# Ledger of designs, part 83: designed miniproteins, single chains, continued (4)

Each design is a single chain, and the fold is of that chain. pLDDT is the mean over its residues in the fold that is shown.

## One batch from the design tools (miniprotein)

Design m15058
Fold by ESMFold2-Fast:
Structure m15058 (fold): chain A 58 residues (1-58)
Amino acid sequence: DEEKRKKGLEEAIERIEELFKIPKELLRAMGGEPTAEALARYQEAFKKIDEYIEEYEK
């Protein structure tokens, strides 16, 4: 799914920038379209991190 892939990539880029302070413009410029499987793994990891942060920030 092209739409799902693009959305997932955007979310992954945003999370990478937030966690590691890597400029999202640089990540986008690299044309980084990782394999769908790799992207899914990143999304799952970031989701777990977000859940942890939300619990902590409450």
Scores: mean pLDDT 60

Design m15059
Fold by ESMFold2-Fast:
Structure m15059 (fold): chain A 102 residues (1-102)
Amino acid sequence: ATEEQIRELAEWAVPRFQEALRKAAEIEATEGAAAAEDVLARETVRVARETIRYGVEELGLSEEDAALIAASVIRAVLELGPDAPEEEIVERALELYREERA
């Protein structure tokens, strides 16, 4: 995969994972932590699958690279929080991806 393809997938995925975490936070406020954990798990899996599909079908990435980028993005969003600037999350996700590929 090229650096440009990896960055494009991360930029595509970041706002979608941020939305998943925001949705879980809203559910936690209204329905409690257990309900929020279920929503976070479901939405995270859904966004990860959509990210892998987009990376493979639209960007020509391998399933392995697309999955690793998706995992790196969710880790970055969890570390920095859903309200961090998208560019900061993208840069952190790329750092995590490079560490796993080293």
Scores: mean pLDDT 85

Design m15060
Fold by ESMFold2-Fast:
Structure m15060 (fold): chain A 84 residues (1-84)
Amino acid sequence: SLAAEIEALLGELAALMARAERLAAQGLGEGAAALLAEVEAAVTRAHELSRAGDLEAARALLAATVRAARERVDALEAEAAARE
């Protein structure tokens, strides 16, 4: 179901946000803070779409957000590793 897909995507974003918060604690605060703000904005927008009854648009937005956030977290983790 779309609801189950949205729940799974929100779970993936929560895990990515936890990784970004760890990166902020490691001194990558600017990049991590920007990512956290973008994910929070996307989650807010997806919630608005869901409330309006557009579950497919909410799912699509969250899926795109997961893809972009994963790439950025991977890049920030590589930067952190290169500093240590």
Scores: mean pLDDT 85

Design m15061
Fold by ESMFold2-Fast:
Structure m15061 (fold): chain A 70 residues (1-70)
Amino acid sequence: SRSEEVKKAFEENRELLDEVIEKGLKASKPEELKKLLEKLKEELEEAKKKGDEGTAELLEYLIEKIEEAL
């Protein structure tokens, strides 16, 4: 399933994902991060409604990282 594929990709590529996130956060303006945060929160609600646990976990992780950077 998509949920399992996303979860597996997240677990297998965690280090690369963390590097990409940190670089993106460092390169982004606070206004850009706030807009991205709003979109990610909307996508998280949709993932939860669909029962896509893997995508929801990934989105929650991204949201937390952005909120920590703000």
Scores: mean pLDDT 80

Design m15062
Fold by ESMFold2-Fast:
Structure m15062 (fold): chain A 72 residues (1-72)
Amino acid sequence: MSEMQELEKEYNENGSKEAAYKLGEIYEKAGETLESQGALPMAAVAYGLAGDYYKKAGDEEKAKKMYERAKK
């Protein structure tokens, strides 16, 4: 299984802020890759998910920045 699926399972079982933060980083990186390829609607979805996970991790500033990127 992918590392992302393992982290999502860990977060769902234990509420781990560390797992949430790592998921935020993975989705942010995916959004950046999709944006560089011109897949803007897919990049917006990835940034939105990154924002959700950063918020769950307690990083409200990073979450806000990800949501701003998702508006494109």
Scores: mean pLDDT 78

Design m15063
Fold by ESMFold2-Fast:
Structure m15063 (fold): chain A 74 residues (1-74)
Amino acid sequence: SSREALERSFREDVAAFEERRPEIEKEREELEKKLEEAKKAGDEEEARKYESKLLALEIVEDLVRGIKAALERE
């Protein structure tokens, strides 16, 4: 069924994200560091770029969490 295909796709996406989670956490740490450096330098444009990238990671993590919770519902 279309639902089973969609659930499989979501499980594959969640698994791919979780496999890459240690890399993503390292990227977040580096982005937070770069944001702090940009703020200290007074570089508002660079600070905004890093804030946007960090927000994008937060949105993806929240989406994955939501999908994972929905897949755990019977």
Scores: mean pLDDT 83

Design m15064
Fold by ESMFold2-Fast:
Structure m15064 (fold): chain A 60 residues (1-60)
Amino acid sequence: SKVEKILDEIADIALRFEKEGITQEELDRINKLVEELKKMGYSPEEIRDLIIKKLNEKLA
């Protein structure tokens, strides 16, 4: 699904951030992906919870 692809990309960037820090280009990319989720009707709180869930799934 499109939502899962967006969440996977955000999670992959966030995991690189934990290891190496984040570039401005990567931060801008995350912001654009978050805006796509908002356009799909997700609240900021829902987006945060979805990202946390995806990160936990990738780290498990």
Scores: mean pLDDT 82

Design m15065
Fold by ESMFold2-Fast:
Structure m15065 (fold): chain A 89 residues (1-89)
Amino acid sequence: MEEKAREAADRIGEVILKEFPNSDEAIDVELSRFARELGLDPDDPEAREILQKRLNELKKKYPTDLTPEQAEEGARAVAEEAERIRKEL
């Protein structure tokens, strides 16, 4: 079950990175991948410090700026990918 959830998150993350390359959502995707690669628990205080440092790096690299129209279009793309994943389950 956990493996399929991870694969689903990765697929949605790829859509976010493609459709919103400079968004808060793209930063969240990269941060989630970083946490997963290091095996970090976001509820652990030490893990939160590591994640905060990575978040600051990503925000500097990817300044976020989305129009309402871009946010709506990307939300649709994410919903479509989630629907595809749901049908495959």
Scores: mean pLDDT 67

Design m15066
Fold by ESMFold2-Fast:
Structure m15066 (fold): chain A 60 residues (1-60)
Amino acid sequence: MEEEALKKIDELVAKLPSMTDEERRQALEEISKLLDKLTPEQQIEAVERYVKALREVLEK
């Protein structure tokens, strides 16, 4: 289900700031694999949410 992939991406993105370089590389690889399962339209939406969510997580 597309919602499952997007939810997993959001969870991985939220953890990125607290990850080591190795963990971050693994997380980005997993995000890439999840994006491959989405339509082009969903990929664009996911990337937009990725950038927004990462910014929001870093702003405290």
Scores: mean pLDDT 71

Design m15067
Fold by ESMFold2-Fast:
Order: C-alpha cells, then structure tokens, then sequence
Structure m15067 (fold): chain A 66 residues (1-66)
C-alpha cells in the first residue's frame, strides 16, 4: 500500500489524542490519560520523532484545558 511507517505513526498519534479526549470527557484522571499518552509517544519516537513530538504537543494543549 502507499502508507509508510511514518504515516502509520502519525495516524497512531491522532488516534491516541482521540482516545485521550474521550477518556477525559468520561472522567478518567488527567494524570492517567497523560501517562498513557506519554507511553505511546515513547514508542512512536522509535519510528517517527516528529509524530511523537506532535502527540506530546497535542496532549499538552488538551490537558491544559483541564
């Protein structure tokens, strides 16, 4: 297919932000949601440092609203 590992990593980052938004809306603690997102970013950094950085930045913006 036309999708490479970097594009898959970017899709996973977007999915992780989506999961974080749902969890926060359902009352999951901010610290737990952030810890999950940071673990995903750590794994993504091995494939795409750019996707990992974007995920961390999106999580920073999201948790700042809570």
Amino acid sequence: GPIDDAEVAEALALMTVGIAKVDLRHGVPVEEVRAFGDRVAEQLAKISPEAAERLRADLDKLVAEY
Scores: mean pLDDT 83

Design m15068
Fold by ESMFold2-Fast:
Structure m15068 (fold): chain A 75 residues (1-75)
Amino acid sequence: MKKRKELEEEKKRFRELADRLAALSPNPEITRKDAEETIKLAEELAEEGKVEEALKLMREAIKHVEELIKKLEAE
């Protein structure tokens, strides 16, 4: 149960970061579509009972998006 709550918190964080990345992107619609596909994969893993794998996927995706935002904000 705790891991599912963590997954929902990570999904929220990822969506917030994806919106920030989309605002910095020349193609915001593509960026949002890629983010939603990642969320969908995490949700499918959670539905299969692989909540830890879903959580790991979301954390890796968050880290990747944070790195991209950092690079774009640094020019």
Scores: mean pLDDT 79

Design m15069
Fold by ESMFold2-Fast:
Structure m15069 (fold): chain A 88 residues (1-88)
Amino acid sequence: AAEAEKAIAEAEKAVEEARERARELEGQGYTPAARVLFEGAEKAEELIKKAREALEKGDYETAVKLAKEAVRVVEGAMRLADQIVASQ
């Protein structure tokens, strides 16, 4: 229970940070990089929703796995966004 809740909280923080960075990049004119982060955040939110549903059903293992997958999606989007920015 506690591990699943912690994993979901970590994933929610990652999504929030990705959205803040996306807005910052959009404001600086890095529109393609911002779009990658917004898309990554949206996919991660869908995974977090499924993780919360698994937690509600008592499937703690699935909740943790989905939450960690959401973090990986955000991390991948962040790396791709950084590569796009660095290539300008």
Scores: mean pLDDT 88

Design m15070
Fold by ESMFold2-Fast:
Formats: C-alpha cells, structure tokens, sequence
Structure m15070 (fold): chain A 73 residues (1-73)
C-alpha cells in the first residue's frame, strides 16, 4: 500500500487538472519540498506519476486504467 504522504500527493495531483511542481505540492499539502520529492520519486518508480523533463512538473501517469483501478478500490 502507499504511504500516507504518497497517497496525499496522488490525491493532490488527481484534484489538479494541471501538472504540479514539487514546490507547489509542498505548499498545498503543508509538507517540506524534500518530503514531497521523496514521495514523488517513489510514486514515479511505481509507475503512478510522470515528470515532465522540460518543466520539472509531475502529473498522473498513463495508462488511465491504472488510475481508474485505484479510484475504484
């Protein structure tokens, strides 16, 4: 299962229609940027989020069926 921090990061990304930076997520969640970056790296390793190499922003990873499965659970 995801950690509470990883879950909060995923929920924030899902609630946003736009990609978010680690700093924006940290501000929204009241966490340090380093804590958010660790969560994002773990989520990326699990295939749940994707980082844009140009902007450095994170979004929910395709395929969308993974997100649908998580939302349905």
Amino acid sequence: MLSPTERRVLEALHDSDEPLSAAELAERLGLSPSTVRRALRRLEARGLVRRDPVTGRYSLAPPEEVLAALAAA
Scores: mean pLDDT 75

Design m15071
Fold by ESMFold2-Fast:
Structure m15071 (fold): chain A 68 residues (1-68)
Amino acid sequence: SAEQERGLLLSTPEGLARLLAELEAARALAEAARTEDFPGREAVREAAERRIAELEGFLERLRQAGLE
């Protein structure tokens, strides 16, 4: 589950690195969907933006816990 996944990411440096890599990938995908012309780009952008918000929310929780 997402909560178990977040718990795992919180507990390891490797998990934190993966979280940051996923955030970068989602941001890159959202940028590509804004700048490139391809079928379904609006849906791709929306999905990427939702993922960014989800990951940023988790990072904010880590920052509040003093772990960022």
Scores: mean pLDDT 72

Design m15072
Fold by ESMFold2-Fast:
Structure m15072 (fold): chain A 57 residues (1-57)
Amino acid sequence: MSEEEREKLINETAELINEVLGLDKEEVKKYLRTLSDEELLKLHKSAKEGLAIFKSM
């Protein structure tokens, strides 16, 4: 994954987590930057699924 793609994924994942859980976006980004590319992709998929479930309720 390129650095640009990684930062985009971090931003998207932090926004999803903020929308679903209300956690501070900047604090979430700090945590996400410590993750591997694989862990970040897994969390992004989980966050997308969580938002989809939340919106379907």
Scores: mean pLDDT 77

Design m15073
Fold by ESMFold2-Fast:
Structure m15073 (fold): chain A 82 residues (1-82)
Amino acid sequence: GSVTTLSEGTATVTVDLSTRLVTASVGDVTITLDVDPSNPARGVGALMHALGELITAQMRGDAALALAASLALSAAKTLLKE
């Protein structure tokens, strides 16, 4: 189908190719990005959101948030390259 889910332990990444949504979850931390390449302003906003979460996680030492943000950013970059 249009939805792909990858899971390992408590880490889960779901990519919906029809809506271009990326959801990354680690434990109780969830980050959802809208990376619609037909709307570049929204895609850029999603990448900036993921980068902001990653910076915040590094400043706080929040490993779950850092992992979720890194997974979401990587998946979003892949979708934007199609």
Scores: mean pLDDT 73

Design m15074
Fold by ESMFold2-Fast:
Structure m15074 (fold): chain A 66 residues (1-66)
Amino acid sequence: MEALIEEAARLAASGDIARIVGVALRALGAILDGDAEEALALAEGLLRAGAMPETARRIIEQAREV
């Protein structure tokens, strides 16, 4: 889990908009697949990097409902 959070945070901190959006889309895909653990880790990474904070918080809330 922590390793995935760190990777997501690193990608989100890159300043590359495509990588940041890619992490968010992966998290949404994980929610749709029922993988709450992956979705939570990716969204936590976004929050640690300060990228898309409102979107990341919404993803975390949805992941906790899966």
Scores: mean pLDDT 80

Design m15075
Fold by ESMFold2-Fast:
Structure m15075 (fold): chain A 105 residues (1-105)
Amino acid sequence: MKALVTVTLEPKRISRTMAKLLAMLLSRQLSREFGAEEVTLHGDSGKVVARNGVIVEDTLAEESTLTRVDVLVPADQARAAGEFAAKWIEEKLGAKVTGIEIEPV
């Protein structure tokens, strides 16, 4: 069984290049540590989707405001993956995490 972990952020300005780099790095780490299948960075203009360090979708404008990160992960890893992602996002983006929500998929 899988879970969707949603990490909500205070709006953080980001370039598309930086969003893609962060999606690649975060998706690779979460895949290695927690078996995460997919990481999605959501901005006001669109999203960047990465699987194990590879960008699979990019609809984000050159300059955007990042508001949410979604992680698709095994359900038994969801809490640990969410806590890891929140700390990683705060450290690497300087964004403030406002909440973590876990939903079974």
Scores: mean pLDDT 89

Design m15076
Fold by ESMFold2-Fast:
Structure m15076 (fold): chain A 69 residues (1-69)
Amino acid sequence: MDEEARAAVEAGDFRSAAEAYLKYGKETKNPVAYAYAARLFRQAGDEELAKEAIEMAKKLGNSKLAEEV
């Protein structure tokens, strides 16, 4: 039922899980936590927040070499 699927998303299971991983990623500087947050934000339909989270994961995981300099 679409109602149950929407309730699961809107009830915050995906969104609150995404927020928890995002917070832990910020506190621990862990790219894996940001990657999980991005996936969960996508499940919740938060495309913009998912994009921000994946960019943070890439910066911490792949851009460790300070590509600006």
Scores: mean pLDDT 66

Design m15077
Fold by ESMFold2-Fast:
Structure m15077 (fold): chain A 65 residues (1-65)
Amino acid sequence: MEEELIKEAEEHIEKAEEALRRGDVETALEHLRKASETIEKLSDDKREELAKRALPVAAALAAAL
């Protein structure tokens, strides 16, 4: 169900944010990648919304690399 995919993507985004707050860039990248893979399975509207939510984490990770 799409609701399960949305929840899975949100959990991965949250775990990426938590890892980034700890300075664990490698774990944050892994969770962001999994969130991205899950987001790709969603409808276009849901994809855009969750991608926007992940954007601050992705930008912070890019700055840390």
Scores: mean pLDDT 79

Design m15078
Fold by ESMFold2-Fast:
Structure m15078 (fold): chain A 68 residues (1-68)
Amino acid sequence: HMIRYEVLTATGDSVEEARAKVKAEAEARGLRFFLIGEDPETKTVEGLALSDEAMAAIRANTADVRAA
């Protein structure tokens, strides 16, 4: 069982442009974009490009931490 995800970071002339770039990258890969953070001062956006399988694994891990 292999989980696939990529960390995506982009900068642009605006945070909206940077966000559009990372979303386009994720969509081009057929992956779901999950926003982690955006910084309007530096115009930087960070997120994850995730498969449905990777999304399920992240949810399972956070639930397990709370259960433990």
Scores: mean pLDDT 71

Design m15079
Fold by ESMFold2-Fast:
Structure m15079 (fold): chain A 56 residues (1-56)
Amino acid sequence: HMEIKIDGVGDELARKILELVKKYNLKNLTIKTKDISDFARRVLGEELEKAGVKIE
């Protein structure tokens, strides 16, 4: 599994992450973040889980 650490995930970064995950079919990826917006948690949680990506 691949792991990426990001200090903070706001709305704009969340949208770009979703775009990249869908475009490149990224799977078995874990994104670790200490600070995440409410929008990003909802959108990333639902859409990325469908793609096989985890947020911690």
Scores: mean pLDDT 74

Design m15080
Fold by ESMFold2-Fast:
Structure m15080 (fold): chain A 99 residues (1-99)
Amino acid sequence: DAPVAELRALFDRLIAELRRLGYSEETLARVRALEAALADWIRQRGVVEVLEARLAVDAAGRVTLTLRFRDAAGEETTVTLTVDADGGITVDISGGRPG
């Protein structure tokens, strides 16, 4: 599945950046669990394309991964994953009107 393979590559980059910044292996494991959950969501929602992927690191060491997906119906969903310097993880999902 091309979108799931692209997601894996993006999360590999995210994990590498978090490791470079000194985040704990526990935080990295939690990020990998979120990758698996998001891959399942991609399959269930019929995502056909990753429209945008952005990885950002701010001055405080907070890492944000922003992904924008398109499904088979042409609807767009944005997923934002934020990892705070203390190891807190936030996931925000927006877009995709209920059918």
Scores: mean pLDDT 80

Design m15081
Fold by ESMFold2-Fast:
Structure m15081 (fold): chain A 69 residues (1-69)
Amino acid sequence: LSLEERREVLREALRRAREARDPIAESGLHEALKLTDKEEIIRVLENTLKKVTDPEAREALEEALRRLK
C-alpha cells in the first residue's frame, strides 16, 4: 500500500471508532495516522486492539490490520 492508501485505511477505521464512541480506539488510530513506517503503524494498532473491548471498534481495527499487513 502507498502512504495515501494506508492513511485512507486508517481514516476509515477512525470513522468507525468514532461511531462506536471508543476513545481508546480513536486515540490509537490518531497516533497511527502520525506515523509513516508500516511496522510502527501495525505495532500501534496491535497494542490498541489489546485494550479495546467494543465489538465494532475491534472489528474496525482488525480490518485495518488485515489491509495493512
Scores: mean pLDDT 84

Design m15082
Fold by ESMFold2-Fast:
Structure m15082 (fold): chain A 83 residues (1-83)
Amino acid sequence: MKYSKEELDREIEEALAIMAVAVSDIAYRNGATEEEVLAFLRRVAARLTDPEVVEKLIQYARDRAERLGLDPEAVEQAVREGA
């Protein structure tokens, strides 16, 4: 059995959110600036259509920001601005 189109679209958006946080982490640890990371997260959020997926991206991004020494509030604002 394959997913319905709605289930598939939601899972794709969730995968994009998870990937965006992982890419941001890798980029920042390899010398990307906070501003470059925030700009990337804004672009990713603009591709998300599901508000629940946007909230998950915010949670994942905030948790990762705290571990990296980034401002979690700046990260949340960037995602909300992009969405």
Scores: mean pLDDT 81

Design m15084
Fold by ESMFold2-Fast:
Structure m15084 (fold): chain A 67 residues (1-67)
Amino acid sequence: SLVDEAAAHIDAGDYERALELLRKALKSPDPEVQRRAISVGYRLVQRAPPELREEAEKLIDEAEKKL
C-alpha cells in the first residue's frame, strides 16, 4: 500500500518520497486509508528536517480537517 511504502521511506530517511506517497494515499476515498496516512504523517513530522516538516504538518492538518 502507499501508506506502507511511505512508512518504509521514512525509516530509510527518504522523507521527500514519503511525503509524496502520503499525498497520494490521502487522495483515497477510504477513511481507514486516510487515518493510517495521517498516523504515518505524524511520524514524518517528528523525523523530517525543518525544510520538510512545515510541508508535512500542513498536509496532515488539511487531512484531519476533512475527516
Scores: mean pLDDT 83

Design m15085
Fold by ESMFold2-Fast:
Structure m15085 (fold): chain A 70 residues (1-70)
Amino acid sequence: SPLDDQIGRLDQIFSYSQTGLDNNKGNQRFIDNIIDNMDDTISRYQQQFPSITSHANRLRNQFLGYRNSI
């Protein structure tokens, strides 16, 4: 479904961002840029597709947990 497709796109973007964080441990400016880009991307998708709000919040929580692990 179109909703499943958008969820899949967000999950791919999230995975890419996690990989970027893993590969750039210790580069604070790069980490901050990835974080800002991820938050902006989630927010834009949530505005386009309000039905993903619960999924967006789950990704934000996972993302914050991931950030705290690096």
Scores: mean pLDDT 73

Design m15086
Fold by ESMFold2-Fast:
Structure m15086 (fold): chain A 68 residues (1-68)
Amino acid sequence: HHEEGLRALNAGDYETAVEHFRAAIEEDPLYEQAYIALGYALSILGRHDEAREVAREMAERLGLELPK
């Protein structure tokens, strides 16, 4: 799923990239790169609320601290 998301991202198909990166996170909830790529795709789409939720989920699952 992550590779499929990267292909969609490189093609400018950000909606499809979001779907694949969400699937990659469901398969491996500790896959940091999938959260980063998902947040980036959501930000490009202007879906900033969802991007912030993804960052929060990443921080919680990976034990990372987010800037306030």
Scores: mean pLDDT 77

Design m15087
Fold by ESMFold2-Fast:
Structure m15087 (fold): chain A 54 residues (1-54)
Amino acid sequence: MVIEEGETIYEIKVDGRTLGGGNMFAKSEEEAKKKAEEIQKTTGRKVTIEKVTL
């Protein structure tokens, strides 16, 4: 499978920073929200989701 230019993905950031030295990405808003909630519950830190166009 290939991701075309102009496709939107969602980047997950913790406290406005990368988690563990790398960004986490999701292909859908629902997936991004699920991952963000899991990270926030596990770490207790502020988690944000940002749209990224490839």
Scores: mean pLDDT 68

Design m15088
Fold by ESMFold2-Fast:
Structure m15088 (fold): chain A 56 residues (1-56)
Amino acid sequence: EKREKILEAASLSVEGIDYAVKAVVAEKEGGDSSEYRERTRELNEESRRLYEEALE
């Protein structure tokens, strides 16, 4: 059970990195990165929360 939460947290963290890369690419191309930045923050926050719950 705790192991499953750790794996889910890790998966969300990886998805956050993918969105962060998309944000950087969008910024370099003169596009809007705000949605990608917000998504990265949300995914990282949820990942951290699951990690803390798993360590209980």
Scores: mean pLDDT 81

Design m15089
Fold by ESMFold2-Fast:
Structure m15089 (fold): chain A 55 residues (1-55)
Amino acid sequence: KRQLRDPLTGALVSSGEELEANRRAFAVSLAGPDASEEELADAEQAHLRALVLAS
């Protein structure tokens, strides 16, 4: 969409706050049933690796 689509989650977001909240929720879902802050950070870092690989 022309809106800001978060490439990590695929969700449409309209603000930075929504982006951060959406990514945290998605990272929790990806990292397991109840991820720690370390797991959330790892999930976000995986997104950066995906961007490098996509280049």
Scores: mean pLDDT 63

Design m15090
Fold by ESMFold2-Fast:
Structure m15090 (fold): chain A 88 residues (1-88)
Amino acid sequence: MAEEAIELAEKALELAKEALELGEKAKSMKAIHLGIAGALKAAGALFLAELAKKTGREELAREAKEDAEEAIELAKEGIELGKKAIEE
């Protein structure tokens, strides 16, 4: 579980970077904001996942996974808004 949370958090960071790049191209402050929010949440999830791995606490691994999944959703929303802003 902790390893899955680490992988999800790393994926969230990559998606957040894509949201930021699209937001900058589109001049969409909302997409940029979602990219930043996703990146911060993903970084927190990565920290909790690493802590869960070191301590063996299942509860921390579960929380890290949930936070990473939320970070992915924030980043995906940012990507979608950035793409839509380019089209409009």
Scores: mean pLDDT 84

Design m15091
Fold by ESMFold2-Fast:
Structure m15091 (fold): chain A 56 residues (1-56)
Amino acid sequence: MPASDEELAEAYYLAGKLAFQEGDYALAARYFDKALELNPEYEEARANLAKAKSLL
């Protein structure tokens, strides 16, 4: 599929989930933040960003 800001946001979200799974909450937060910069309405990224920050 052609790359879009929404597709790139999803890629950052998936990278953030992987970092979170590995216990790197700081890296996870950075990836979720990038996803939100590309798609500000990305509710899953916003929720997971808040969760990652709460564990820092």
Scores: mean pLDDT 82

Design m15092
Fold by ESMFold2-Fast:
Structure m15092 (fold): chain A 63 residues (1-63)
Amino acid sequence: LRALLLALAYQEPNPLSAAALARALGVSPATVSRTLRASPLFERVPGRGFRLSPLGREAVRAL
């Protein structure tokens, strides 16, 4: 989770695909996809992938 938050924060404002995050973090795309969809810290950007939600940005500030 922390690694996903930091990876997306580093790329702000650019959304990232689950496949790109999986390659960057060395985990399976299925694991990344499930985590991103299950967590309110991330939001889906149609056609572009995922980015931090407003709650996700607050979580990054608390790291």
Scores: mean pLDDT 73

Design m15093
Fold by ESMFold2-Fast:
Parts: sequence; C-alpha cells; structure tokens
Structure m15093 (fold): chain A 60 residues (1-60)
Amino acid sequence: GKKEELKKLILRLIALKLRKIGLELDLEWGLISKEEYEKEIKELDEEIKKIEEKIKELEE
C-alpha cells in the first residue's frame, strides 16, 4: 500500500545519503579519485532528487 511504498522510499533516501558520506570518506582517505568522486556524487544527487520528489507526491 501507499504507506509501505513511502517507507521503502524513505529508507532508500537514507541509504543514498549514507552512501554520499561514504564517498566523502573515500575521497578524504585517498580510496577514490576526485574525478570518480564527482561522477558518483552527481549520480547520487540526481537519484536523491527523484526520490525526494516521489516522497513529496506520496505525502499529499
């Protein structure tokens, strides 16, 4: 139902935000290149925006 779908989207959003933190640490610790970091963060920000828009639609 709508509540189960909303819960799944919220949990996905939290997971993506945690992945952004992980990428920041990877960059700081030299585990990832700046170019790869910028690519991954852009893709994550685009996915986060889409999920936030879906959550807004479902909250109404």
Scores: mean pLDDT 85

Design m15094
Fold by ESMFold2-Fast:
Structure m15094 (fold): chain A 87 residues (1-87)
Amino acid sequence: GDTALAEGKFDEAIKKYEEEIKKDPNNVDAWINLGVAYLEKGDYEKAVEAFEKALKIDPNNTVAKRLLAEAYRKLGKFDEAEKLLKE
């Protein structure tokens, strides 16, 4: 089915970025890309974890902050999203 095909594409992307992170756990771009893949798959909780890790490595990363706020909105955590963007 169409769902299985879409899930397969996201799972392949996730695996690729997880392998990059295993080689370099401080690769901010790999953590951001992992979070984006989880957002696209609809796994918003894992997307939050990936973006939080990116911000732990690079606290001033505006891309990771915006994407984390988007993931919070997808989870219905609107107050957390607004607080993050007001920084």
Scores: mean pLDDT 82

Design m15095
Fold by ESMFold2-Fast:
Structure m15095 (fold): chain A 117 residues (1-117)
Amino acid sequence: DLSTLVRNMSPEVREAIWLGRTLATLSKNYDSSKLTQEELDRLFKELGLEPTEENMQSLIEAEEEGLNMEPTSENVRELVEKLKEALKNKDMKEALQYGARLHALLGRIGQQLHDAR
């Protein structure tokens, strides 16, 4: 059950989803304002990552991958398990990429549930 999976997500998984989405959004809008640049630079540094074009692009691509995934509970479970593994391995870049994918995928599932009513 997808709703049970979402309810049982750990705080660490939820934070990685939020951070991945936030960094992907800021990365897409990097040239829009000095405030956006300063916020992205701050967040990357707090996470032990450099605010490079490569790191920004990897998060944008991760979000796009999530938007193009089939919105199934199976895909959500797979991404949650991979995100947990990345967090356990302290691979913050990979954890943020899975977080961005998960946020995009969950958004699509939420839209489908809304459209079914």
Scores: mean pLDDT 83

